Designed miniproteins, single chains, continued (2). Designs and how they scored, part 10

Each design is a single chain, and the fold is of that chain. pLDDT is the mean over its residues in the fold that is shown.

## One batch from the design tools (miniprotein)

Design m4339
Fold by ESMFold2-Fast:
Structure m4339 (fold): chain A 97 residues (1-97)
Amino acid sequence: SPQLKIEPKEIKVEDNKSEKIFAEILGGNPRKYEIIIENKDGKIFLKVLEEGKESSEDDVEIEPEEMEKGKNKVILKIRTYYNGEHYELEESFIVES
């Protein structure tokens, strides 16, 4: 089954400067995927990656405006399609703003 790996597991964002995390899907070449960022307040930020993209890797940009001040537990949800099946992959990480 596909797996989601993210690095780093903890980042700090400052006012007026975004930071990136690296996201990788292990275990195949997904046909399509979407990145959903959900913060601790239940706010959802949807980042859609290209359908038919062969690369399973992406840099996910985290904006300070998406975060509350202090430490946020952020959930990265990736919906991916591989070999006719649907997969929802989920990982959490810490963002300090």
Scores: mean pLDDT 68

Design m4340
Fold by ESMFold2-Fast:
Structure m4340 (fold): chain A 76 residues (1-76)
Amino acid sequence: MTAEESKAYLQEKLGDKAQVIFEVLGVEQIGINDNFFELGGDSLSVTELSSKLGKEIKLEDLEKDATVQGLVDYIS
């Protein structure tokens, strides 16, 4: 999947939440199979996502499936 296709997929699945992910990670392009932590995500990023999305996201849960797809499935 291209970065443009991944962006479209995230916006269709998550709407406004997709933009929150891009903003928190500070990246312009995300692949669906990219690792959240390799994209620059950390414990602070997890806290910011939880706050902005209104859902408690635990670092330990992301460590089990740290891909962008895993994050999408977790917050959908």
Scores: mean pLDDT 75

Design m4341
Fold by ESMFold2-Fast:
Structure m4341 (fold): chain A 88 residues (1-88)
Amino acid sequence: MEYAEEAIRAAREAARAAGAAGPKGAPGAVAGAIGAAGGYAALLAGLPEGEAAATAAAGAEGAARRSGSEEARRAAEEAREAARRALE
């Protein structure tokens, strides 16, 4: 299974969790969504899987930082681990 797809999925989860934290979580939800979209776009463009996964993980980390959501933080950890595996 492609680890970039896992990182993109985790970034979407981080965006959802950030948005669920209420209006103050909205910038985090946007960051996670941008990271997921960027990762997906990188895969469609044929960029290395590690770059796509790293883009998604960066968005997920942004979602966690901006929202302060514990659920977004856990999703960001999952995205980071998937990005690490994509580089192997």
Scores: mean pLDDT 83

Design m4342
Fold by ESMFold2-Fast:
Structure m4342 (fold): chain A 60 residues (1-60)
Amino acid sequence: KWTEELRREVEAAVYVLKGAVYERLGDLEGAAEAYRKALEIRPDDEGAKEALKEVEEKLK
């Protein structure tokens, strides 16, 4: 049976993937938004934190 926690982990992973896709397309604002969504679901995701920091630095 699908658990809510597993569902949230999948959702966070999908947002991280969206962020990576947006980065490759050059949409840094879209990438930052997607990584922030992933972190709203999983605040302790170090990979998403690092990706967001890199994207935000490029937006400065």
Scores: mean pLDDT 80

Design m4343
Fold by ESMFold2-Fast:
Structure m4343 (fold): chain A 64 residues (1-64)
Amino acid sequence: AVAEHARRLIEAAEKGDTEAFQQALDGLLASLSPDARRGIEDSLAQGHDPVAIARAILRAEEAK
C-alpha cells in the first residue's frame, strides 16, 4: 500500500540505506494513481525533498 512504501522511504533515508531508499521510492511511485504520480514527479523535478513528500503522503493515508 502507499503508506507502507512512504514509511519505508522515510526509514531508509534516516538510516542512509541508499538501496532501500531507491526500492521504496520506486514502490511508492508505482502504487500511486497516474494523476498522483504526475504531481509527485513534478514536485521531485522542482527539487522538493522526497522525504518531505513521503511524510505528507503518510500523514494523508494515516488520516483515513
Scores: mean pLDDT 81

Design m4344
Fold by ESMFold2-Fast:
Structure m4344 (fold): chain A 67 residues (1-67)
Amino acid sequence: DSVEERQKAVEETVERARPALLALGVSEEELDALLKELIEKSKTLNSVEEAIQLTERELTRLAIAHL
């Protein structure tokens, strides 16, 4: 896959989780900062699957921090 495909997968995964995370108390600023970091990290990964797994793990970590 391409870097662009990995970036898109990260963006889509974050945006799907955004309403739930905002409801949990995560700020838009905090979520956007994480999105930027995940996009940069996705450039060094080997697959779209790895990018999605990393994104889901980090979103879960962020959610737990706000529980």
Scores: mean pLDDT 84

Design m4345
Fold by ESMFold2-Fast:
Structure m4345 (fold): chain A 96 residues (1-96)
Amino acid sequence: MKEEELKRLEVAVKIFEKTENEETKLKIAKGLIKRLLSKYKEVRLKAAEYLIELVSRLSEESQKELIPLLEEALKKIKDEEVKKKVKELIERLKKK
């Protein structure tokens, strides 16, 4: 169900915000990147919004690890709105 996938995103974001563990934060960010390819448009949009908010809170090393994953996801994204958000995020991360 779409509602269950959205709830799982909320839980993952909550764990990200509470954890001091960089590996856990990176794992959650990688999970959000996978959700950019969800069958539900609302899940794809929410994943993109959360990535924009949360990725800046990761270390520079973790951010660099996400760039190739974001670029690979971008090739498969169909939504123009999600593509725009992901392109802007990649450009922001590459400036570091």
Scores: mean pLDDT 84

Design m4346
Fold by ESMFold2-Fast:
Structure m4346 (fold): chain A 65 residues (1-65)
Amino acid sequence: MKLSEEEREKLIEKLQEEFGLSREEAEEVVKLIEEDKWEEAVELLKKLSGASGIELTEVVMEVVN
């Protein structure tokens, strides 16, 4: 999935606010999403914050219209 620069920045901010990720951690999750590595993005998010793939999907859907 290719995000616009605006969508990418909003997603980074939302991941930091919702899951307590650092900017570097949020950027790593977003990079995996952009590379269509969704399962790896979910696994990383669970490792960093304990959040579920459903919670990641909700955050992405709020940013990408």
Scores: mean pLDDT 83

Design m4347
Fold by ESMFold2-Fast:
Structure m4347 (fold): chain A 85 residues (1-85)
Amino acid sequence: MKLEEARKKAEEFVKKNPELAAQYLVDLGLVKSVEEALKNPERLIRLLAAVILMQEYPDLDFDEVAERLGLSKEEAEKLKKIFGK
């Protein structure tokens, strides 16, 4: 389903281009630096999957997306601000 597909896309992107994936999240303000993002690849994948879901499916309930992806309250609040949700 949508969440599993977004997570698989995020995993493949991080596997192929980890530095580019990290830089993208830095540019969005979701992580402080590329180095910090790369220290926790599972967190990088979760954040990128949330971004993919919000971009491809803007009508999705963000609170449900954040809960299902296991995002922290801080990460969820930053994503809401970035995407105006």
Scores: mean pLDDT 78

Design m4349
Fold by ESMFold2-Fast:
Structure m4349 (fold): chain A 65 residues (1-65)
Amino acid sequence: MSDLERLLRAAHSLGLSDEEAEEIIRELYTRYSGIELSRFISTASDEEIQELIREARERLEQRRA
């Protein structure tokens, strides 16, 4: 699977829509380089990817409050 597919699957497992997942993925690629993010995903468990997504969602919520 591609890195993007793994991120989308993890977001869906958390009950997020495709639109919400896209916002979170954009935040992650703004915060981390594509190479750094790809390296993390290649070694990460599905639970670790879910935590990465939860952290990004929390940051987005804090910025909109």
Scores: mean pLDDT 79

Design m4350
Fold by ESMFold2-Fast:
Structure m4350 (fold): chain A 67 residues (1-67)
Amino acid sequence: EQPLSREELRELYAKVPEDIKKRAEKLVDATVATHAEQGRTLTPEQREELLLKVAIKLYEFDKEAEK
């Protein structure tokens, strides 16, 4: 399984509906808080990558649920 580049992730993220982007932000904020509780701090770059990946995965799940 080949990881997508950051540019590819950003292009896919741009196609994600706004409501799914909002849901992804909420999940990412919860994940960041959990990492902070465990003594781990995410960098801004790590947070952005996580947001892009989460939003894309949520969009994939919504597409599958429409079947």
Scores: mean pLDDT 77

Design m4351
Fold by ESMFold2-Fast:
Structure m4351 (fold): chain A 57 residues (1-57)
Amino acid sequence: SREPLDEEIQKLLEEAHKALLEGNYEKAQEIQKEIEKKLGVEMEPLEAPRIVGEVEL
């Protein structure tokens, strides 16, 4: 089609991958959620690197 949905999806995928490379898993998960919403598919969410903010000083 003239305006294929996959063009938007590709852009979102690039943004998600960029966020993952930068270690911003939260942003990557939010983008993945948008992709799922646009595609109408439920996928297993990306996991953060198990950040436990219990220890601080």
Scores: mean pLDDT 65

Design m4352
Fold by ESMFold2-Fast:
Structure m4352 (fold): chain A 89 residues (1-89)
Amino acid sequence: MTPAELLRSAAESAEAAAEAAEEGNEISALTLLLVARSEAAMSGHPAAPEIQRLAREAARAVKEGNYEEAARLAREAAELARRAAEALE
């Protein structure tokens, strides 16, 4: 996987995590946020630390039962990952 492919995958995982959070699916949301964080880290992109921070904050919101905030943060992570991938293409 190229860095751009990893960032696109991270964006897709973060977006899916937002959808899982909106459905109240804690296990799916947490799993998808972990995948997004891992893929962002593997990309080595300068935006990866911020994507990882947003995904960690989203995971904390999920654990606190704040699914609306979790979905918002996960979508911010997805948007940042998508923009980072576009900048590499």
Scores: mean pLDDT 89

Design m4353
Fold by ESMFold2-Fast:
Structure m4353 (fold): chain A 109 residues (1-109)
Amino acid sequence: ELLRHTVLIVLPAGTPEETVEALAEGLRALAADGSTAVAHAWADSPRVREAVEEVRANARADPETHLLLVVLTRDEPELLARAAEAKERAEAIVAQADAEHRAAVAARR
């Protein structure tokens, strides 16, 4: 069974280098695990882009569980809005499927 979680990471304009480095190290830790896939990534920082490519390179082809990562800079509000809308749509689909499953279980009683 494939379980997916979506994580949105936003880097605001003027984010300190120390914070950018900490985020890049976190992404490299995810890359080492191999259970994370990148659905979409847009980052102005070369350090973050390098870390994202490490996540992509190390992603397993057929994981049983998968984390979908979306990385955006705050300087691109249209992409941030679209990513938020996509996340909301995905959450609505999951909520609907969960509600239908609960209704089916209740109907069996």
Scores: mean pLDDT 60

Design m4354
Fold by ESMFold2-Fast:
Structure m4354 (fold): chain A 76 residues (1-76)
Amino acid sequence: SLLEELRERERLAERGELTPAQREQLEVSRLVGRILRELGDKIQEGLERLKAGADKEEVDKEIEEKGKELTEEIKK
């Protein structure tokens, strides 16, 4: 799994056994994992709101705005 791969690379980093390229890959993997988790959480929240009778257009807009926020975070 992605999480197990990240944990293994973190252990290698602690032992000083990662190459610079592997360290960069670990940083990118951590960033991607965080973004996917935050977007997933927002989608789940939106689905729960839709089940409660929220407007689909409003929920879609909120998810789109979260995606835009995360995209801006990547660009920093």
Scores: mean pLDDT 75

Design m4355
Fold by ESMFold2-Fast:
Structure m4355 (fold): chain A 79 residues (1-79)
Amino acid sequence: MKREEARRLAEEGKRLLAQGKLEEAARLYEEALRIFAELGDFEGIDEVRAGLLELADAYEAQGKTELAERVRRVALGAP
């Protein structure tokens, strides 16, 4: 159940990122990462991290450098 929820959140986050809805994508990716980390699901963690790094690049492209750096730190396991 929880793994399915996290996967659904990650897929929705990917869809929102593709639509340019960066703030919504960030929230869903961070929630998915939290659940996968809680479960010790390294494959899920790696997939969400890839999405977060892509999200960070999108923020940087919009001139939102502080948000990009925050998202990169979350992806790399730092606060």
Scores: mean pLDDT 83

Design m4356
Fold by ESMFold2-Fast:
Structure m4356 (fold): chain A 80 residues (1-80)
Amino acid sequence: SLNSKAEEYFDKYDKNGDGKLTKEEAVEALKDLLEELGLEISDEEIEEIIDEFDKDGDGTLTKLEFVKAVRRAVLEAKKR
């Protein structure tokens, strides 16, 4: 499922095992996931989506926030 792929990519990019991705790690993970799905949106749109789900404003995303960001990005990509 899309959720399981999002969690897989989160775990792949969570290099420190702290349960969070930095903004840079989240952007790269989302780009790689979209590429695997044959989908593309601009780098600017990816960054905006990641920023939208950084609820704490601390520059990191939890696994749940990342999964939501992935779902948003896939929906946006499919509109094109």
Scores: mean pLDDT 80

Design m4357
Fold by ESMFold2-Fast:
Structure m4357 (fold): chain A 65 residues (1-65)
Amino acid sequence: RELDLAMVELAGAVAETVLPNLSVEIRGDEVFVRLRERTPESEEAIEFLRRAAEKAGMRLHVELL
């Protein structure tokens, strides 16, 4: 869905702006979240992104660097 994809893109951009060690990349039906450290704030952002991705019919992948 076009609107659901746009919401995932917006959520990713906000998360990257607020969390300096987190980046989000979207490839087709997959969302990749990369982070250097797991914090309560990053876990909340990942959970929010996962719900947004599920609504869009996308899969979320988390990578710890």
Scores: mean pLDDT 78

Design m4358
Fold by ESMFold2-Fast:
Structure m4358 (fold): chain A 100 residues (1-100)
Amino acid sequence: ADSLQQLLDFYVAMLRHEMEFAANNPEVTDEELEKSVRSLVDHLRSQLSPEEAREVARQLRAETARAAAELLAKETNPIGKARIERLVATFERLLAEVEA
């Protein structure tokens, strides 16, 4: 894989971990989860050119939707599902801002 694909895979893995963490750790606040995903997006913007950041953001949105669907299919707790959905919505909003 090229360097951008490796970076994309890294961010997808990190986001998947954040979604699983949110579902399994109800004591962690939505504010703390938002700060975590915002840090990931800020890191992306700081490490890449604006054009590269837009390309990775577009691909991350598609991969995020797929990863979220897989996790939601396995989640049986409605509170966990709602937390994953809110985290994904926040991440997609932040990525859309990068694409602008």
Scores: mean pLDDT 80

Design m4359
Fold by ESMFold2-Fast:
Structure m4359 (fold): chain A 62 residues (1-62)
Amino acid sequence: MKIEALLIQSTAAQHGQSISMEEAIELGEKIREGKLSPKELAERLGVSEQAASELIKAIKGM
C-alpha cells in the first residue's frame, strides 16, 4: 500500500510535479481496483501516458 503511493510520488517528481501522499494513496487504490486509465493517471500526475501506463503495470504487479 505505502510503496504504491511512494512510486506515484516518485514518478510525478521525475516529471517536475508534486503530489500529496493523500492523493498518491487514492490513486494507488484506484489503480489496484482497475478504475484508472493510463490517460486519466497521466492527466492527474502531469506525466506522459507511457509513464502512467508503466506505473500502473508496476503497481498491479505488486
Scores: mean pLDDT 78

Design m4360
Fold by ESMFold2-Fast:
Structure m4360 (fold): chain A 65 residues (1-65)
Amino acid sequence: MSDEEARKLAEDSLEHIRKLAEEGLLEEARAEAEASAETMKSLGASEEIIEEFRREAEAIIAEAE
C-alpha cells in the first residue's frame, strides 16, 4: 500500500481506538491496535508508519487508564 493509504488507515484506526478507550474498552482498543498494525504490515506499509501508529495507540490507551 502507499504511505498515504497507510497513514489514512492509521488515522481511522486511532479514532476508533480513542472511542473504545473513552468507553473503558481497553481490551478492545488493544485488539484494534494489533489488528490494524497487522493489516498495515500484510499490505506492505513501511515499518516507520507502523511504529508511529503503535506509539500513538499506546499513548491513547495509557491516557485512558
Scores: mean pLDDT 82

Design m4361
Fold by ESMFold2-Fast:
Structure m4361 (fold): chain A 88 residues (1-88)
Amino acid sequence: SLPQQLVDFTLDYLLKKKEYEKAKAVLERILSLDPNNADAHVRLGEVYLKEGKYDEAIEHYRKALAIDPTNERARQLLAEAEKKKQEA
């Protein structure tokens, strides 16, 4: 298992470089080991949002909120993804 701080640093670095496929691969591996990782679902939604894949982003934010309904970041990003989908 990877320490959370190392995972967060790696994902932030990949997102800054726009290496979305590598970011998705890391997150999908985390979710294969722990499907109920709410943070990984939020992060994966952020990658899809950056790619303009709004339906996939919405799905992952909804999964994060099903795991942790108090996740304010997931709620805010869900609203953003839904708005962008309407504008697309």
Scores: mean pLDDT 85

Design m4362
Fold by ESMFold2-Fast:
Structure m4362 (fold): chain A 88 residues (1-88)
Amino acid sequence: AAAPGVRYLRVEPKPGDLVKKGETIRVEVENLGDRPAVVEAEAYDENGNLIAKSEPVTVRPGERAVLEAKASDKDAKVGRIELRVRPA
């Protein structure tokens, strides 16, 4: 779930699309809060299995970042994207 202050702007490929092993899911976020945040993206398939995870990225107040989550284990259909947000 996204925390207050960090918003999701877009994701490619979108939920419902197939991602192949080795392909990257890109999640664009913006920090609307007053403090730097460390943001991670996790992608899950339709059955709730984790299929891709990004590295942590520090996003400063007012900044945008693209989080890249690589699908390394298998081809999967994107079910949902979760943002993990913590103070930097």
Scores: mean pLDDT 79

Design m4363
Fold by ESMFold2-Fast:
Structure m4363 (fold): chain A 55 residues (1-55)
Amino acid sequence: MDEKVKEVLEELRKRALELNKKVAAGEMSIDEAKERLDKLTAETFKKLAEIKKQS
């Protein structure tokens, strides 16, 4: 069971939702949120690749 995969994806989802909320509240620009989301996505893929390599 890939519980670690599920955890990593859920973490990404939560962070993405928080970025969307900050943009909606005017606390963050769309461009800034996109840059942060791109970094989160890259980190997520890195973690997923590491988990799959260990499996």
Scores: mean pLDDT 79

Design m4364
Fold by ESMFold2-Fast:
Structure m4364 (fold): chain A 110 residues (1-110)
Amino acid sequence: DDLTEAARHLRLAAEDLSDVASLREAARHLEKAAKKLNSEEALKKVERARELLEDGTLENRRLALDYLIGALLILLQKQRDLGKENKEALRILLEMITGKEVKVTEPQVT
């Protein structure tokens, strides 16, 4: 499932923003899901995230993560509206958000 795989890769990247490979893999899965669900808004967020990842800065990687999380939320909402709630992807997303909030002692800006 593309949304569940995207959520897993986003969680890895949220724990380590130097993991550009996980950000790119999340973008790939989100692009596939956006095309299948016909979500132009989500697709634009994925394209913007890919542009940001080309510049290689920590600020751009963080911003790319935020765009990809936004795309995931749009696609999860659209999938739910079609009667296909993805509880596993939602669980991973919640764990990622709460993990980011509690890990204040890890270096996030080096």
Scores: mean pLDDT 78

Design m4365
Fold by ESMFold2-Fast:
Structure m4365 (fold): chain A 96 residues (1-96)
Amino acid sequence: MMVELEAEIKLAMMRMMVAVAKLMIERGKATAEELLEMTEKAIKMLEEIKAMGASEEIIKEAEEVVRELAEMALKVAEEEGDKEAAEKAREYLKKL
């Protein structure tokens, strides 16, 4: 149905954000703040997917994308010594 297609497109965009985040980290260009901003955008997309009434399977995969972004943000924040960014990433992980 149309809802599933729109949810799948959003999930594909979220997965692209993970690929971009990994590339930024690999190139030494990622900051904890940038990864948190990407995580917040992914959370917004997850809420939009839920609001559409998407299947539990799509919602679960979108939650896994948010978790992966938040875990990357946490690791970079810990490496940078950014305690505030690290705590924010942990709070996002708790709410999943």
Scores: mean pLDDT 85

Design m4366
Fold by ESMFold2-Fast:
Structure m4366 (fold): chain A 69 residues (1-69)
Amino acid sequence: LEELARRLAELARKAGFPEELVERIEAGDPAAISELANWAGENATAEGQELLQLAGQVLKALGRAGEAP
């Protein structure tokens, strides 16, 4: 979970995503991760596809953690 968020942040930084949002992604902020997923999906590049896949995995893991309080 934390490892996926860190890797996602690294890829986002390489893709040119703002550093402020990259740090929030690394911290596991779902809003920042959703922003990245939307941005990556709209770019429609090979790197964007990998970012979207990882963002989806992180959001899904966070969602499942909240599903069973």
Scores: mean pLDDT 70

Design m4367
Fold by ESMFold2-Fast:
Structure m4367 (fold): chain A 113 residues (1-113)
Amino acid sequence: SAIDRALDSLVRMADAMAEALKEAGKTEVANKVRQLIEKARETRDLRYALEALQVAAKGLIETDNPEVAEKAVERMREAGIRLSVDESPEAVLQTLRDLAEALENSVKSPSDL
C-alpha cells in the first residue's frame, strides 16, 4: 500500500542517517533512532518512523558537521532514497533543520492541539 511504501521509505531514510551518526561517534543517538525504527517495523505505525527521522535529523544538526550531513545523504542515496542533486553540505544541513522542525510539529501536534 501507499502507507507501507511511505513507512518503508522513512525507515530507510532514518536508518541511513543513524549509520552516518554512528560513523561520527554519536552511538547513543544512532541506537535511539534504531530502536524507533524497530518499533515502526513491529507496529507499522508511521508515528514511530517520523519520530526516528526527527531524532536522526536533530542528531545530524547538533553534530553541525557538513561532512557528516553529506555522508548521511550519500547513505540515503545508496538505500534508494532519491534526493536533489547538486545540494551543498550547508544546504543539506539547512534542509535537515527545516525537516526536524516540521517533524517536531507533526509528532507533537498532529491535530494542531
Scores: mean pLDDT 74

Design m4368
Fold by ESMFold2-Fast:
Structure m4368 (fold): chain A 67 residues (1-67)
Amino acid sequence: MLETPPPVALDTKALEQAAKYLKAGDEEKARKVLDEGLKENGAVLSDAQREAILANARAVAEAEAAK
């Protein structure tokens, strides 16, 4: 199976914003923030890669909630 690719050239800022929206339960806004950050960098990701990044942001949000 393909593993999650390294977060190359992805804005850390966009990932942090997505994690904040996921903590609030707003998955749609989290997706939009990630898509906009990627568009600004000219990056095009597959749906599977976008879902993997969203899952990572979700894990970060859960880790912060546990602390």
Scores: mean pLDDT 66

Design m4370
Fold by ESMFold2-Fast:
Structure m4370 (fold): chain A 69 residues (1-69)
Amino acid sequence: IEEIKEIAEPRFEELNKEILKELEKVDKEIEKEKDKEKRQKKVIEFTAEALRRIGDIIDEAIKEVQEKK
């Protein structure tokens, strides 16, 4: 359990940097988009993608810990 955190933590740090860059792009796109529905869709899509990447990192860390057993 603690081993999962050790594997995932540096990967989360890299992902956080990537998310911050993507968030800056999304924020600029939202400012330019006047349609409220399209803005909401962009936010939802960005959030879903970020959560998927977080899940992938956790899944990979779990798999690596299990493979070491």
Scores: mean pLDDT 74

Design m4371
Fold by ESMFold2-Fast:
Structure m4371 (fold): chain A 61 residues (1-61)
Amino acid sequence: MDEAERHARRGIQAYLEGKYDEAIEHFRRAVELARAAGNDDLARQIERSLEIVEKKKKEKE
């Protein structure tokens, strides 16, 4: 499994635990790694997840 997928999974886990800041950090890192690997499709999928988490954080802020 590549590093981008690992960080994406950690982001999902953090989100489920209500740790939105940690989830955002993991998803941002996953996007960077996916783009560095040339996997733009994966990067776009992770960016959608990042947007959802950022919206949730603002709602609970």
Scores: mean pLDDT 81

Design m4372
Fold by ESMFold2-Fast:
Structure m4372 (fold): chain A 66 residues (1-66)
Amino acid sequence: SLLEELEKALKRAVEEGLISEEEAKLILDAARNGKLSDKQIRGAIEALKSGNRVQIRAVVAEVKKL
């Protein structure tokens, strides 16, 4: 599922120091509570998998504005 893929990508990003555990929780909670569209969840997964800090920070900023 998209949520399982997102959770795995977030866990890896925390382990690699790309995001904090608090930021990972915010993104995962937003997705679980239906605050993110499927397109936004897929975009977040791609950003996290890329390891691109600019793209990852953009995802965090988007979620913080919710």
Scores: mean pLDDT 88

Design m4373
Fold by ESMFold2-Fast:
Structure m4373 (fold): chain A 81 residues (1-81)
Amino acid sequence: MEAEERLEKARAEGDKVGEAEALYELGLKYYKEGKYEKAIEYYEKAIKILESLPEKSEEQKKLLLEAEVQIGLIYIEEALK
């Protein structure tokens, strides 16, 4: 709930960093629910926004790496079925 509201607000305000953070939180939410395809979609959306930033803070670089790691973990779990 909170993450969806933050996403809408960030998009309305043009806050790309806040949008990426909210998308990452939605990815984590769906991952915890076992909805891996949905989780990957949201992580990929967060990554795309972060990659589009011309300059990245250390926090933004960490978030990008964390999202990429989460996608990798899902693919490993799927491969180990």
Scores: mean pLDDT 83

Design m4374
Fold by ESMFold2-Fast:
Structure m4374 (fold): chain A 68 residues (1-68)
Amino acid sequence: MQRELLVTSDDPRLTPAVVQSVLANLGYTAKVEQLEPGRLRVTVEGEVDIDALQAALAPYGARVEELR
């Protein structure tokens, strides 16, 4: 089962590598693709706690949205 998420931020510190590291620290296997600066597509294997991910990325001012 896969979940697709959109992660957006105006913080230049929020890179694909940072998002990948945060997801790995939460125990997720994920692929992170940069669509444009500050906009990342994340494909995660299994169930994802969106609220936990949102909280982990809050220092970067990031917003997490679940895509179809």
Scores: mean pLDDT 81

